Designed miniproteins, single chains, continued (5). Designs and how they scored, part 34

Each design is a single chain, and the fold is of that chain. pLDDT is the mean over its residues in the fold that is shown.

## One batch from the design tools (miniprotein)

Design m17231
Fold by ESMFold2-Fast:
Structure m17231 (fold): chain A 68 residues (1-68)
Amino acid sequence: MAAEYAEGGAAAARAGAFDTAARLARKASQLGVGEAHEYAEKAAEAARNGDGEEATRYASLASIYAHQ
């Protein structure tokens, strides 16, 4: 579940849909723990700031850590 939201956040950030990326990354952070939570929070912040490169990077990391 957390991994699915983080993956969706990364896809939205790559597409430039930053509002959607921020919302999905926020949901990933609420469901994730440890590194998955931390990276999802950073992805949501980057997406809110319009930084698609950092939002994609952190959301991808959140997905990797949530897949454990």
Scores: mean pLDDT 81

Design m17233
Fold by ESMFold2-Fast:
Structure m17233 (fold): chain A 60 residues (1-60)
Amino acid sequence: LRERLLELLDRLRERAASLSDPEVREGLLTLVDSLEAALPSFSDDELREAIETIELLLAG
């Protein structure tokens, strides 16, 4: 779960880096960094929910 979430966060960072608006890009990267920093405190259920949410965002 944790490894999978980190893979998805990396993909989200790549997507953010392609954005032309520097403010939106910075905001999204800050969100990703904050989520990664909080990751060690996540339960398995929280990791699963985060994975599902990010997968939906990347799919849409």
Scores: mean pLDDT 77

Design m17234
Fold by ESMFold2-Fast:
Structure m17234 (fold): chain A 59 residues (1-59)
Amino acid sequence: SKLLERLKKIEEELSKEELSEEERLELEIEVGVLMIEAVVNKESEEVLERLRELEEKLK
């Protein structure tokens, strides 16, 4: 799934190195977009929980 690939890339980006404020904002926007897509596409609760965790980490 393209959505799952994008989700994994965001998780990897957050786990590696220090993020600039611009990079953090870009990831926050991407997570928001993926959350909308996941709800519309009726993705599993596991996917929704992973997206919520990323959203919380980016606050």
Scores: mean pLDDT 78

Design m17235
Fold by ESMFold2-Fast:
Structure m17235 (fold): chain A 58 residues (1-58)
Amino acid sequence: SRLEAARGAQEAYQAGMSARAAARLAAWETVKSGEPAVDLEAAARAIEAGDAEAAARA
């Protein structure tokens, strides 16, 4: 799901990955599962803020 992908991206960011790179990985995972693509800029900002739910809604 988008929320699970966003939570994974937030964990990757906290582990040292850039927020934009983490957002791209989450977007690719959601596209692979058949969900629509996310707004990467909005998702990256939400990941930096620690708001996985906002990243999932991007």
Scores: mean pLDDT 70

Design m17236
Fold by ESMFold2-Fast:
Structure m17236 (fold): chain A 64 residues (1-64)
Amino acid sequence: AREEAIKLLMKEAGLSEEEARKAVEGLKHIMDELGEEVARQFLVRELGLSEEVAREVIELLKKD
């Protein structure tokens, strides 16, 4: 789950492995404090991901 989210962020957002790992950690914090919807909006607006890809990242992180 977490490793799949890291790989997806590397592929779709062009992040390095270290950047993707930090992004996953930050997203889990956003989900815990502000909720799933805020984390999804962050992925779309800040990282430029499609809504479909952002939703997949969130679902992978929820299974952790």
Scores: mean pLDDT 80

Design m17237
Fold by ESMFold2-Fast:
Structure m17237 (fold): chain A 71 residues (1-71)
Amino acid sequence: GPNDEKALELVKKALEALRAGDVETAKEYLEQALKVAENPLLKKSIEAALESLKRGDVVTAEAALADALKI
């Protein structure tokens, strides 16, 4: 639905921010995405990415977000 489409747009922006080395901007986009996401699988992927970034694991976060874009 429109909320999940908006969440996926924010996930894509977060992934681009991570690829540019901007972890803080990526976190902001992911927090916004989590607020609007309705699909439980999408929410779980966003939460996993945020948890990975908390650990400084950018590679795992990028993989989780790339997988989320397939949902």
Scores: mean pLDDT 86

Design m17238
Fold by ESMFold2-Fast:
Structure m17238 (fold): chain A 91 residues (1-91)
Amino acid sequence: MEYLDEALKYVDEALKLVTDPEVRSALENAKQALELARQVRETDPELAVAFLEGAIGSLERALQLTTDPEARKFLEKALDYVRKALEEVRK
């Protein structure tokens, strides 16, 4: 799924900019949830939805804690792509 790959790309870009351990932990949690969603998307769409909702929560937490303007832009893009991926899974 292209949206999921784009979301992962923007999470990785944000991880390059943030040094706060709490923000990094939230981003690593989001990344893990997105990777799991990608793995189960075709076999268990309901489980993929749960992982995508978890990723949204982790990204929203990271965005709340992040003050770097460039990292915030990447997090906003990641959130947009995760929401688009979620809509495609739900159909």
Scores: mean pLDDT 85

Design m17239
Fold by ESMFold2-Fast:
Formats: sequence, C-alpha cells, structure tokens
Structure m17239 (fold): chain A 76 residues (1-76)
Amino acid sequence: VLDELREIASKLTPRERAIFGVLYREGPLTARELAEKLGLSQATVSRHLRRLEKKGYVERSVNPETGETLYSSSLN
C-alpha cells in the first residue's frame, strides 16, 4: 500500500497529489470538504477529482440517504 501510494504520487501533479493525499488520510470526503481542507475553490477541486477519477486513482460514490457525492482514494 505505501509503495503504491509513492508510485501514484510520483505520477501526479502537485495539486493532484495534495487532493489524493487528503483523500487517502481522511476520506471518504465531498468535493466541498476537500475544497475547505485544501483552501481551494470547489470548482478547482471538482476539476482535479474528475481527472483523478478518469485515471482510476479516485473512486466516486453516492450516499443513498443524503444524495451527497463522496470521493475516496483507490487505496482506502
């Protein structure tokens, strides 16, 4: 797991690495919570999350009771 984390981190931009790291340590989280934790706009975080999801590094799920979209790292 730690070796995979290092390999993934080496393939990410600094911004993507920051988002992935927070998800790995504190996930699952909403895009809003990630924006708040990282001091970024929700739009910026959502853009990077889509890119990370496309690469297979982030997973998307929906809380069926609240309808909130949650994101987790592929290594959680």
Scores: mean pLDDT 79

Design m17240
Fold by ESMFold2-Fast:
Structure m17240 (fold): chain A 70 residues (1-70)
Amino acid sequence: MLSPEQEKALQEILDELSKEFPKAADIFKDAYDLLKALAAHFGSERVEALLKNFDPEEIRRLAREYLSRY
């Protein structure tokens, strides 16, 4: 479960990604959908580690790498 602070930070990342990648909003509906997609592509253990030691910049980089396929 995400803290309200983590959820807000991830929503801000999604807003930024939607401006950079127009299809981001179609691929990621919310912060949980983003995390699910990253976990499926890069591994759930890696995503869980990034949430335990919250690193929004690294999550943003992984999301950009994921979106570069589209």
Scores: mean pLDDT 79

Design m17241
Fold by ESMFold2-Fast:
Structure m17241 (fold): chain A 58 residues (1-58)
Amino acid sequence: KKKKEIENLKKELEALEGMLEVLEEEEKERGATPASRQVIEKLKEAIEELKKKIKELE
């Protein structure tokens, strides 16, 4: 069922957005570090890929 797959992807998207918020809060404590930037960038890319995948399935 493609609809179920879309729902799962939406849940993943929500989880990644939550992780992004956590990392932004962590950045306030750690400051601007290359590691934080890389992780945030990877999360943003994963979020964009999930959005694109959802559109492709629809």
Scores: mean pLDDT 76

Design m17242
Fold by ESMFold2-Fast:
Structure m17242 (fold): chain A 55 residues (1-55)
Amino acid sequence: SAAEEAAIDEEYKLEVVKRTKAFVDANPDASVEELDAKQREIIAELNAEKARRLA
């Protein structure tokens, strides 16, 4: 349902922030390129998980 998808989207927005912060905290000298690559990886993982939950 649209409500279920919206709830998952809100959960995942917070999860992206949380995982990105954890990466930055562990890798304070990470380059902008490394941060971008990690954010893309996190988003891809969460999108795959969302697709699996809504299947």
Scores: mean pLDDT 83

Design m17243
Fold by ESMFold2-Fast:
Structure m17243 (fold): chain A 115 residues (1-115)
Amino acid sequence: MEEELAKAQAERDALLDELVRSGRYRGPTPEQVAAVAEKLRERGLEDVEIPGFVFDIAARTGDVEVIELYKELPPLERARVEIDAARLMLEGKPWDEVAKEAYERIKELAEKIKQ
């Protein structure tokens, strides 16, 4: 498990670096960031460490529930969701569409873990 996780994290990091280098990745707007930060404060999540990837999905979709669902995922599944999203972005898919697909995948995985 740890070896697979380390490999998945390395692949994720390499793909994210390629997205940034290619200029295809653009972070959320200051307004989207402020809106998410306020919703997180209202939910008492201001002191929780939030991974940048899932914060961006919350900012793009306007739904902070994805952060809570994402934290329920095993680390390997989190890395795989990020890898799939990065690949779709590199293939030219708009980030807003990729964020919606990543959110749906996170929901599917979280529901399976409850079983």
Scores: mean pLDDT 77

Design m17244
Fold by ESMFold2-Fast:
Structure m17244 (fold): chain A 97 residues (1-97)
Amino acid sequence: MEDEITLGVADLLVGVGNLLASKGEYEEAAELYRRATELALSVDPNHAEPYVNLGKAYAKAGKYEEAAEAYEKALELDPSNEEARKNLEEVKKKLEA
């Protein structure tokens, strides 16, 4: 289905973003992560997983404020998401340091 192709493109964008982040190109990586999340949300806007993945990607890129915002959005959609809650706590500790 078209949704499967869209999610495949989103996964590819995350992969390239991770490569750019590993090279210190955090602004470019963050842009790809954002686009990947937009594509995933175009398939299902009510699922928390795209926001959790975006938060992880931003944290990897050193974008801790954006990571926190993404995890908070995930928790708005699924308040019981333990992964988002734990990752948000870790990111908040980075912002305090």
Scores: mean pLDDT 79

Design m17245
Fold by ESMFold2-Fast:
Structure m17245 (fold): chain A 84 residues (1-84)
Amino acid sequence: MKIAVIGLGKEGREAAKEAEKLGYQGITGSPLKGVREAIKAGADKIVIVTDNPLLAKNAIDFAKKYGVEAYVARTKEEALKLVK
């Protein structure tokens, strides 16, 4: 399973970095742009790290439109639980 972790800000950047250590894809930047990049890279599952519910919803809706499973995490710890 190819998993991408996307985030902006301190928690998002740290989550992406830890995901890369585990062999997953880490993407830093806006949730919507990150989701687009993850889908193009062939991600089967996407974890979006943000405390902004509107940014989370927009990114999840975009992933769902392309048949990719997507989840939101508010913290690095929540994100790392979702990639297992």
Scores: mean pLDDT 81

Design m17246
Fold by ESMFold2-Fast:
Structure m17246 (fold): chain A 64 residues (1-64)
Amino acid sequence: GVKEEAEKLLEEAERLAVRRLLTEGDEQAVHRAGELMKKAKELLEQGKYEEALELARKAVETVR
């Protein structure tokens, strides 16, 4: 469902952020992704799954 998709994208964003930090040292992109991930997790807690999914997607795109 939408919740599970958002959770999977958040895990992918975390993995990509760690990799980007270690390989490129791009602290700005990692910080931005971290803020998006934090907001998405807050939306998941509030039951706003569609909004959380959108922010999770943006987090992934930020660290690709």
Scores: mean pLDDT 85

Design m17247
Fold by ESMFold2-Fast:
Structure m17247 (fold): chain A 60 residues (1-60)
Amino acid sequence: SMADENARKVAFAVALARAETRRVNNGAIDPALLREIARRVAEGLGLSEEDVERAVAEAE
């Protein structure tokens, strides 16, 4: 379903944002930096920034 596809894309965006945050921040996740990177990842993938931010918050 479209909902399942969106959920999978959001999960991928969260994983990618976390990986990129660790890459640029010497292995550490800074919440402010993670949020900024997640926003850019969501935008690049055509996803809702709100959906990705919510998923990031729930995963932490």
Scores: mean pLDDT 81

Design m17248
Fold by ESMFold2-Fast:
Structure m17248 (fold): chain A 55 residues (1-55)
Amino acid sequence: SFVVDATGTGKTGEDLIPIVNSLGGLAKVLSPTKAEVSVPEMLRGRVRRLVDEHL
């Protein structure tokens, strides 16, 4: 698992949910600008990159 901070990007933690779910992971909103992303360890780097590109 890892935490994503969307502060300053114009996106919310909720914007990550459909992306992470489509990849077979789970996103949990911690605050309006933060989400915890849970994916298999082998996919962690790939999912983090896709999330960063989307924010």
Scores: mean pLDDT 73

Design m17249
Fold by ESMFold2-Fast:
Structure m17249 (fold): chain A 71 residues (1-71)
Amino acid sequence: SAREDGLLLFAAGKEYFAQGKYEEAARSYERAAELNKDDPDLQAEALRHAAEAYEKLGDLEKAEAYREKAE
């Protein structure tokens, strides 16, 4: 299901982030947020994690945009 796929992508994003693979982490978190539109808490958490990944990449404008979407 979309929810199960979103949870798997969220987990993959966390694993990529832990490995310092911030581009892969950001993409996984963005995809997780997209698939979990019906779960506001998971969507918000995925967007916050995407913001953190973009901050690590130096994309501060994209990081701020995702933080605002999560709130």
Scores: mean pLDDT 86

Design m17250
Fold by ESMFold2-Fast:
Structure m17250 (fold): chain A 82 residues (1-82)
Amino acid sequence: MAAAAQEAFEAGDWERVAELVAERAEELLKKFGLEDLIEEAREAAREVVEALAAGDEEKAIAIEEEFAKKVAEAAKAKGAKA
C-alpha cells in the first residue's frame, strides 16, 4: 500500500496517490466504526497530496495532524475506548 502510493507519487500521478491514501483511510475508519468521517478523510487526503505536490511537507503534516485529532474526538463521541 505505502509502496504503491510512493510509486504513484514518483510518477506524478497525484490523483492516484489521493485515491490510494483515501482507500486506506476508509478501511481504517470502517474498522473503528467511524464511517461518518470517510468523506472528510477523502478531502484531507486530496489536500495532503496537493500540499506534497507543491513541496509543502509542513502543510501536509499539519493537515494529517488536524484530521487525526478529528478522528480521536469522533471516536470519543461514539464511546470508543482509546
Scores: mean pLDDT 71

Design m17251
Fold by ESMFold2-Fast:
Structure m17251 (fold): chain A 56 residues (1-56)
Amino acid sequence: VDPNRLEAEILLSLGRMAFSLGDYDLAIRLYQEALALAPDDEVARKNLAEAQAKKA
């Protein structure tokens, strides 16, 4: 079991919660951290793009 993958999943979940609360800055930071731990995570990449679009 890779602890970085578990941590990335937790960060992704927290990012989704921040996004649901309208805190797009926090969501972006959490998604970026998740993607840093799991660079191949397509879900984290897509969620990051959506959060960034909400700020544009």
Scores: mean pLDDT 82

Design m17252
Fold by ESMFold2-Fast:
Parts: structure tokens; C-alpha cells; sequence
Structure m17252 (fold): chain A 77 residues (1-77)
């Protein structure tokens, strides 16, 4: 389950970045919110299970996704 949630967080973060790059801000926001929700759930479960590898993976997905979205938004200014 945790790994599946991490994969969904990564997928939606990528979709959010693509939508932002295309100038579709409404779709970008929707996908970004979904990515955040999946990442939060994955992190909570990983922390409760003591799965440090999963915790680190969630943080990497959030950092990379957020950076890509921020870059896309800055380029669209």
C-alpha cells in the first residue's frame, strides 16, 4: 500500500508539472492537490510502520515534484 501511494504521488506530481508547463493552471492545481494528498497518506503510514526508506522516497517525490511545478510556473510568467 505505501509503495502504491508513493507511485500515485509521483504520477500526479508529474501530471501537475506537465499541466503547469502547458499553462493549464486549474488542472495543475487539481493534480498538485492529489499528489499532496497521496504523499501525506504515504508518509503517515511509513512513519507509523518505521519504514525509513519509504519516508525518504516520499520526501524525494515531494521535493522533485514541487521543484518541477515551480520551474514550470516561473517559465509561464
Amino acid sequence: MVRELIEKAREYAEKAAEAAAAGDLEKALEYAKKAEEYARRAYEIAREEGDEEAQEEVLRVVAEGGRRIAEALAAAA
Scores: mean pLDDT 82

Design m17253
Fold by ESMFold2-Fast:
Structure m17253 (fold): chain A 66 residues (1-66)
Amino acid sequence: SAAEAALAAAEARGLEALDVIKAANELVEKGNGATGTATFRGVRYRLTVDMDAKGVAYITVEAVPA
């Protein structure tokens, strides 16, 4: 049914979002200069962690060409 298809799509999007959040958290734990990749909505992204002198973490997100 359309409702079951919509639920499955929402569930898949939720899992993708959780994977991105998990990857970002793991990169912050690894520290300055750590890199990883995550997929969101069929697009692959490269994630890079950069930390300033105050210990604030910045995550750069770049789309990876197919």
Scores: mean pLDDT 69

Design m17254
Fold by ESMFold2-Fast:
Structure m17254 (fold): chain A 78 residues (1-78)
Amino acid sequence: MEALLEGQVKLAREAALASEELAERAKKVLEEDIKLAEERLKNAKTEEEKKEAELAIELGKKALKAIEEALKEKEEEE
């Protein structure tokens, strides 16, 4: 699962570099995914469920930060 999420992070960053509108949309989707992962973490009954949710939150936040940094860089290049 982590490998697939890492792939999504790469795609999100590429989208941010290609289009500000796509970056903004990707940011919103990631924020929603993070919230869903946080809810799964709250309801986790096993260590495995908790660890999976924590990793999803961490990867989601890293992807979100990467998009935010790309958007900021685009603003400065304007």
Scores: mean pLDDT 73

Design m17255
Fold by ESMFold2-Fast:
Structure m17255 (fold): chain A 95 residues (1-95)
Amino acid sequence: SKQEAARKAMAAYLLAIAAEVSVTLDHPDALEQAIRDLEGALDLAESLAKMGYTEEAKRVLDAVERAIDILLEKYPDHPGVRELRKRAEELRKKL
C-alpha cells in the first residue's frame, strides 16, 4: 500500500541519517552500527522496489549512497562497507 511504502521510505531515511551521524564518531561500535543501519536501509529500498515504488526506492538509495561514500572515505578497506557499496550498485542497476 502507499502508506506501507511511505513508512518503509521514512524508516530507511532515518537509518541512513543515523549511519551518517555514527561515522563522525571514532569508536568501533559506531562503525558496526552504521553498517547495520545501512544494511537495513538497503533491505527497505529493495522492498520498495519490489512493491513497485521505484521513485521512492531511488530516493532512499540516494541517501544510502551518500552515507556509504562517507564510510568509504574513512574506512575504504572495510569488508562490510565494500559489501554495502556492491549492494547499492546492484540495486541501482535494477531501478
Scores: mean pLDDT 85

Design m17256
Fold by ESMFold2-Fast:
Structure m17256 (fold): chain A 63 residues (1-63)
Amino acid sequence: MAAEAARKKELQEKIKELEIEKGILEGFLRMAQALNASDSLIKEIEEKIKEVEEEIKKLKEEL
């Protein structure tokens, strides 16, 4: 009802914020790869991207 509509809007806004964060992290990953950064640094960025992707997936399932 009205509360469900508000909840859906909140989820959509949070998903947009997480998608922006994912884009930033993907940019960092691309830069790290281009600069031949350590495997450890690349793995840290990949882990953060994975966490954001998991959160986005969970929120989309709640829509």
Scores: mean pLDDT 82

Design m17257
Fold by ESMFold2-Fast:
Structure m17257 (fold): chain A 89 residues (1-89)
Amino acid sequence: SAALEARGAELEARLEAARASLSPEAWAAWEALAAARAAVEGARARGDEEKVAFYEARYREARAAAEAASPEAAAEGERLGREVAELLL
């Protein structure tokens, strides 16, 4: 419980910092990339091979869009998505 609360607070603080630092366009791309990464990791954890393939395609599209909009935000979006997936598993 305490560990999950601390992790949730950490992710929330990072989300708030990103939102404050990014343009609306960069924020949208960053958020989409984080969500796509989390979806891939979640599908892998469940062993859903068809969903992994589907979400990996979406992840590649989201990554390309995020890198085009804000290269510096793309890496943080990927890290956040992975960490959100780890928290939810």
Scores: mean pLDDT 76

Design m17258
Fold by ESMFold2-Fast:
Parts: sequence; C-alpha cells; structure tokens
Structure m17258 (fold): chain A 69 residues (1-69)
Amino acid sequence: DLADKAVEEIKKLAEEGKSEGEIAKKVSDAGQKLLDESGGHSEPPVQTAKDLSKIGNAAHEAIEQIKKK
C-alpha cells in the first residue's frame, strides 16, 4: 500500500538521521500522492484520511527519534 511504503520510508529516514525537513518533504509528497489517488475530492474518503493520519503519526515518531539523537 502507498501509505505503508511512505511509513517505511519515513522510518528509514529517521534511522539514517535525516533532517526534519527531509521527513516533512516525504510526508508532503506522500500526502499529495494519496490525495491525487483519491480523485482530487475536496473531502477525501475515510480510507484516505486514515492513511494520511498513519503517515502523520509515523512522521511525528520519526521527528521525536531524530531530536533524541
């Protein structure tokens, strides 16, 4: 799944010690791709909203991880 791949990539960026900016860019790119895949609806489907939340949670954990190191 697109969201699962984005989560894995975000985790890898944190493990590699990449910057918050690189994580933010990955979140933005993945989020935009999910919205495009949803057909560009003004209000995304419930599944798209869940996927965006999943990516956001992974990004939050990644940023916390790099700040700790």
Scores: mean pLDDT 74

Design m17259
Fold by ESMFold2-Fast:
Structure m17259 (fold): chain A 61 residues (1-61)
Amino acid sequence: DRRRAEAVERALRLVEQARRAAAAGDLETMRRLIQEAADLLRRETGVEMDTDAVLAEAEAA
């Protein structure tokens, strides 16, 4: 399923961008990007992302 694969890849890129934003001290951009990734995954794949775990990991970076 190409659309599902594209959605997962895009969500992973958003999470990676969020980690970079966190490393730069931009926690607001980090949270926005993680939420955007979670929303994308729910819409396209039906998979729910553990946003609390991802946020904790990104903030620790």
Scores: mean pLDDT 76

Design m17260
Fold by ESMFold2-Fast:
Structure m17260 (fold): chain A 55 residues (1-55)
Amino acid sequence: GPNEAAAARAAGVTPEQVREAYKRLESGEMTLEEVARELGVTPEQLGDGLAAYLA
């Protein structure tokens, strides 16, 4: 199940931004790199956040 607070902490973003990022990635609307760029984080940081979100 999702852990939004842990994911947000890992990625350096808000829990709401984690939810929106996951939604965009699952829909195929945006790539990981595009979402990371919009959030002002690295793709690696966002990837770590998503791994925590899905844990």
Scores: mean pLDDT 80

Design m17261
Fold by ESMFold2-Fast:
Structure m17261 (fold): chain A 77 residues (1-77)
Amino acid sequence: MSVEEAKKELLGLMVEAAKENDTPEAIIEAAYERVKERYSEETAELTREAVRAAAAGDTEKFRELLEEAARLAAEEK
């Protein structure tokens, strides 16, 4: 899997978590569980930190963590 494909898939999982949950904490944990099931705990932890950064309004940190998670995810698939 390419890093760009992994990034799109991770974003999709985050969007699904946001649609099914209405609080930042519930969205963060739902995104973690979805990524952990499909990839690894390490990729899930990076995704959780990315969603947490987005919830705090830190767009730059979100981009950096998403890129790191996508690189790891691409190696797992």
Scores: mean pLDDT 82

Design m17263
Fold by ESMFold2-Fast:
Structure m17263 (fold): chain A 72 residues (1-72)
Amino acid sequence: AADEAAATALHQEIVRRTNKIIEELKKENPDLPDVEINTLASLRVKEEFGPRAEEIARHSRVQAEADAARLA
């Protein structure tokens, strides 16, 4: 379904973006521990993808309810 494809695509994009952000942060801040770099990357990813993840989740829920009503 389109919702499943969108959720999968978002997940893959988040993974790829997280890895790129971590790599960039390590280059810019070589003295920072991995824990701090991972925390900064997680915050940036959450800020960037949060609204889109919420939209996909909301759409998936509405679609599931509509599909259930049609099959009843």
Scores: mean pLDDT 73

Design m17264
Fold by ESMFold2-Fast:
Structure m17264 (fold): chain A 57 residues (1-57)
Amino acid sequence: LDEEGKEIAARTLVRELEEHRALSEEEKRAIMERVKAAKDLQELQAIAAEILREHGV
């Protein structure tokens, strides 16, 4: 899992969530920081699932 992959994943997740409601700049940055903190693909998937759950998706 490289930095480019994390950036793409974070942007994809933000777009998915924004289909349900607009996100603030702080919310977008928090999501990107959480995704970039992932050490591997398994952790990234867990973080993404948690974020989606928190936003009711």
Scores: mean pLDDT 78

Design m17265
Fold by ESMFold2-Fast:
Structure m17265 (fold): chain A 79 residues (1-79)
Amino acid sequence: SLEAEAEKLQAEANELGAKAAEALEAGDREKAKELLKEAAELLTRAFQLKLEAQGKSELIPEVEEKSKKILEEDLKLIE
């Protein structure tokens, strides 16, 4: 189901987020940025699938814009 696919993507994104935190603690900001970008892409896709499953596809563009802004702010913090 779309919801099950979304859950798998969410779990994968959480693992990437944990690895990004480890990279930041190690001082590897470049690696952390790449991991956060990958996690953000997976989270965005997970939210899209959840919205599709709930019949709220009209909200997808708004979620995409908000996700993009959140990623941009997160990347600025780890410059």
Scores: mean pLDDT 81

Design m17267
Fold by ESMFold2-Fast:
Structure m17267 (fold): chain A 69 residues (1-69)
Amino acid sequence: MRDNLIEAARAVAKKARELGMDSLAQRLEEAIKNGMPDGELARLIAEAGRELVKALGTPDIPFGKPRKV
């Protein structure tokens, strides 16, 4: 299901950009644009998703430190 993988990759790329992970987002966008095979695209999405979760799992989230993108 290539369409599902593309949609997942786009969602992860958007989230990565929100977190300042531009290189990760670019890799996902280029994989989509270049027609990367399903298996390789799924692997890249899984890798990116893990990096995204790691970034979210170690946030600086004290209520006294508001931030804006």
Scores: mean pLDDT 71

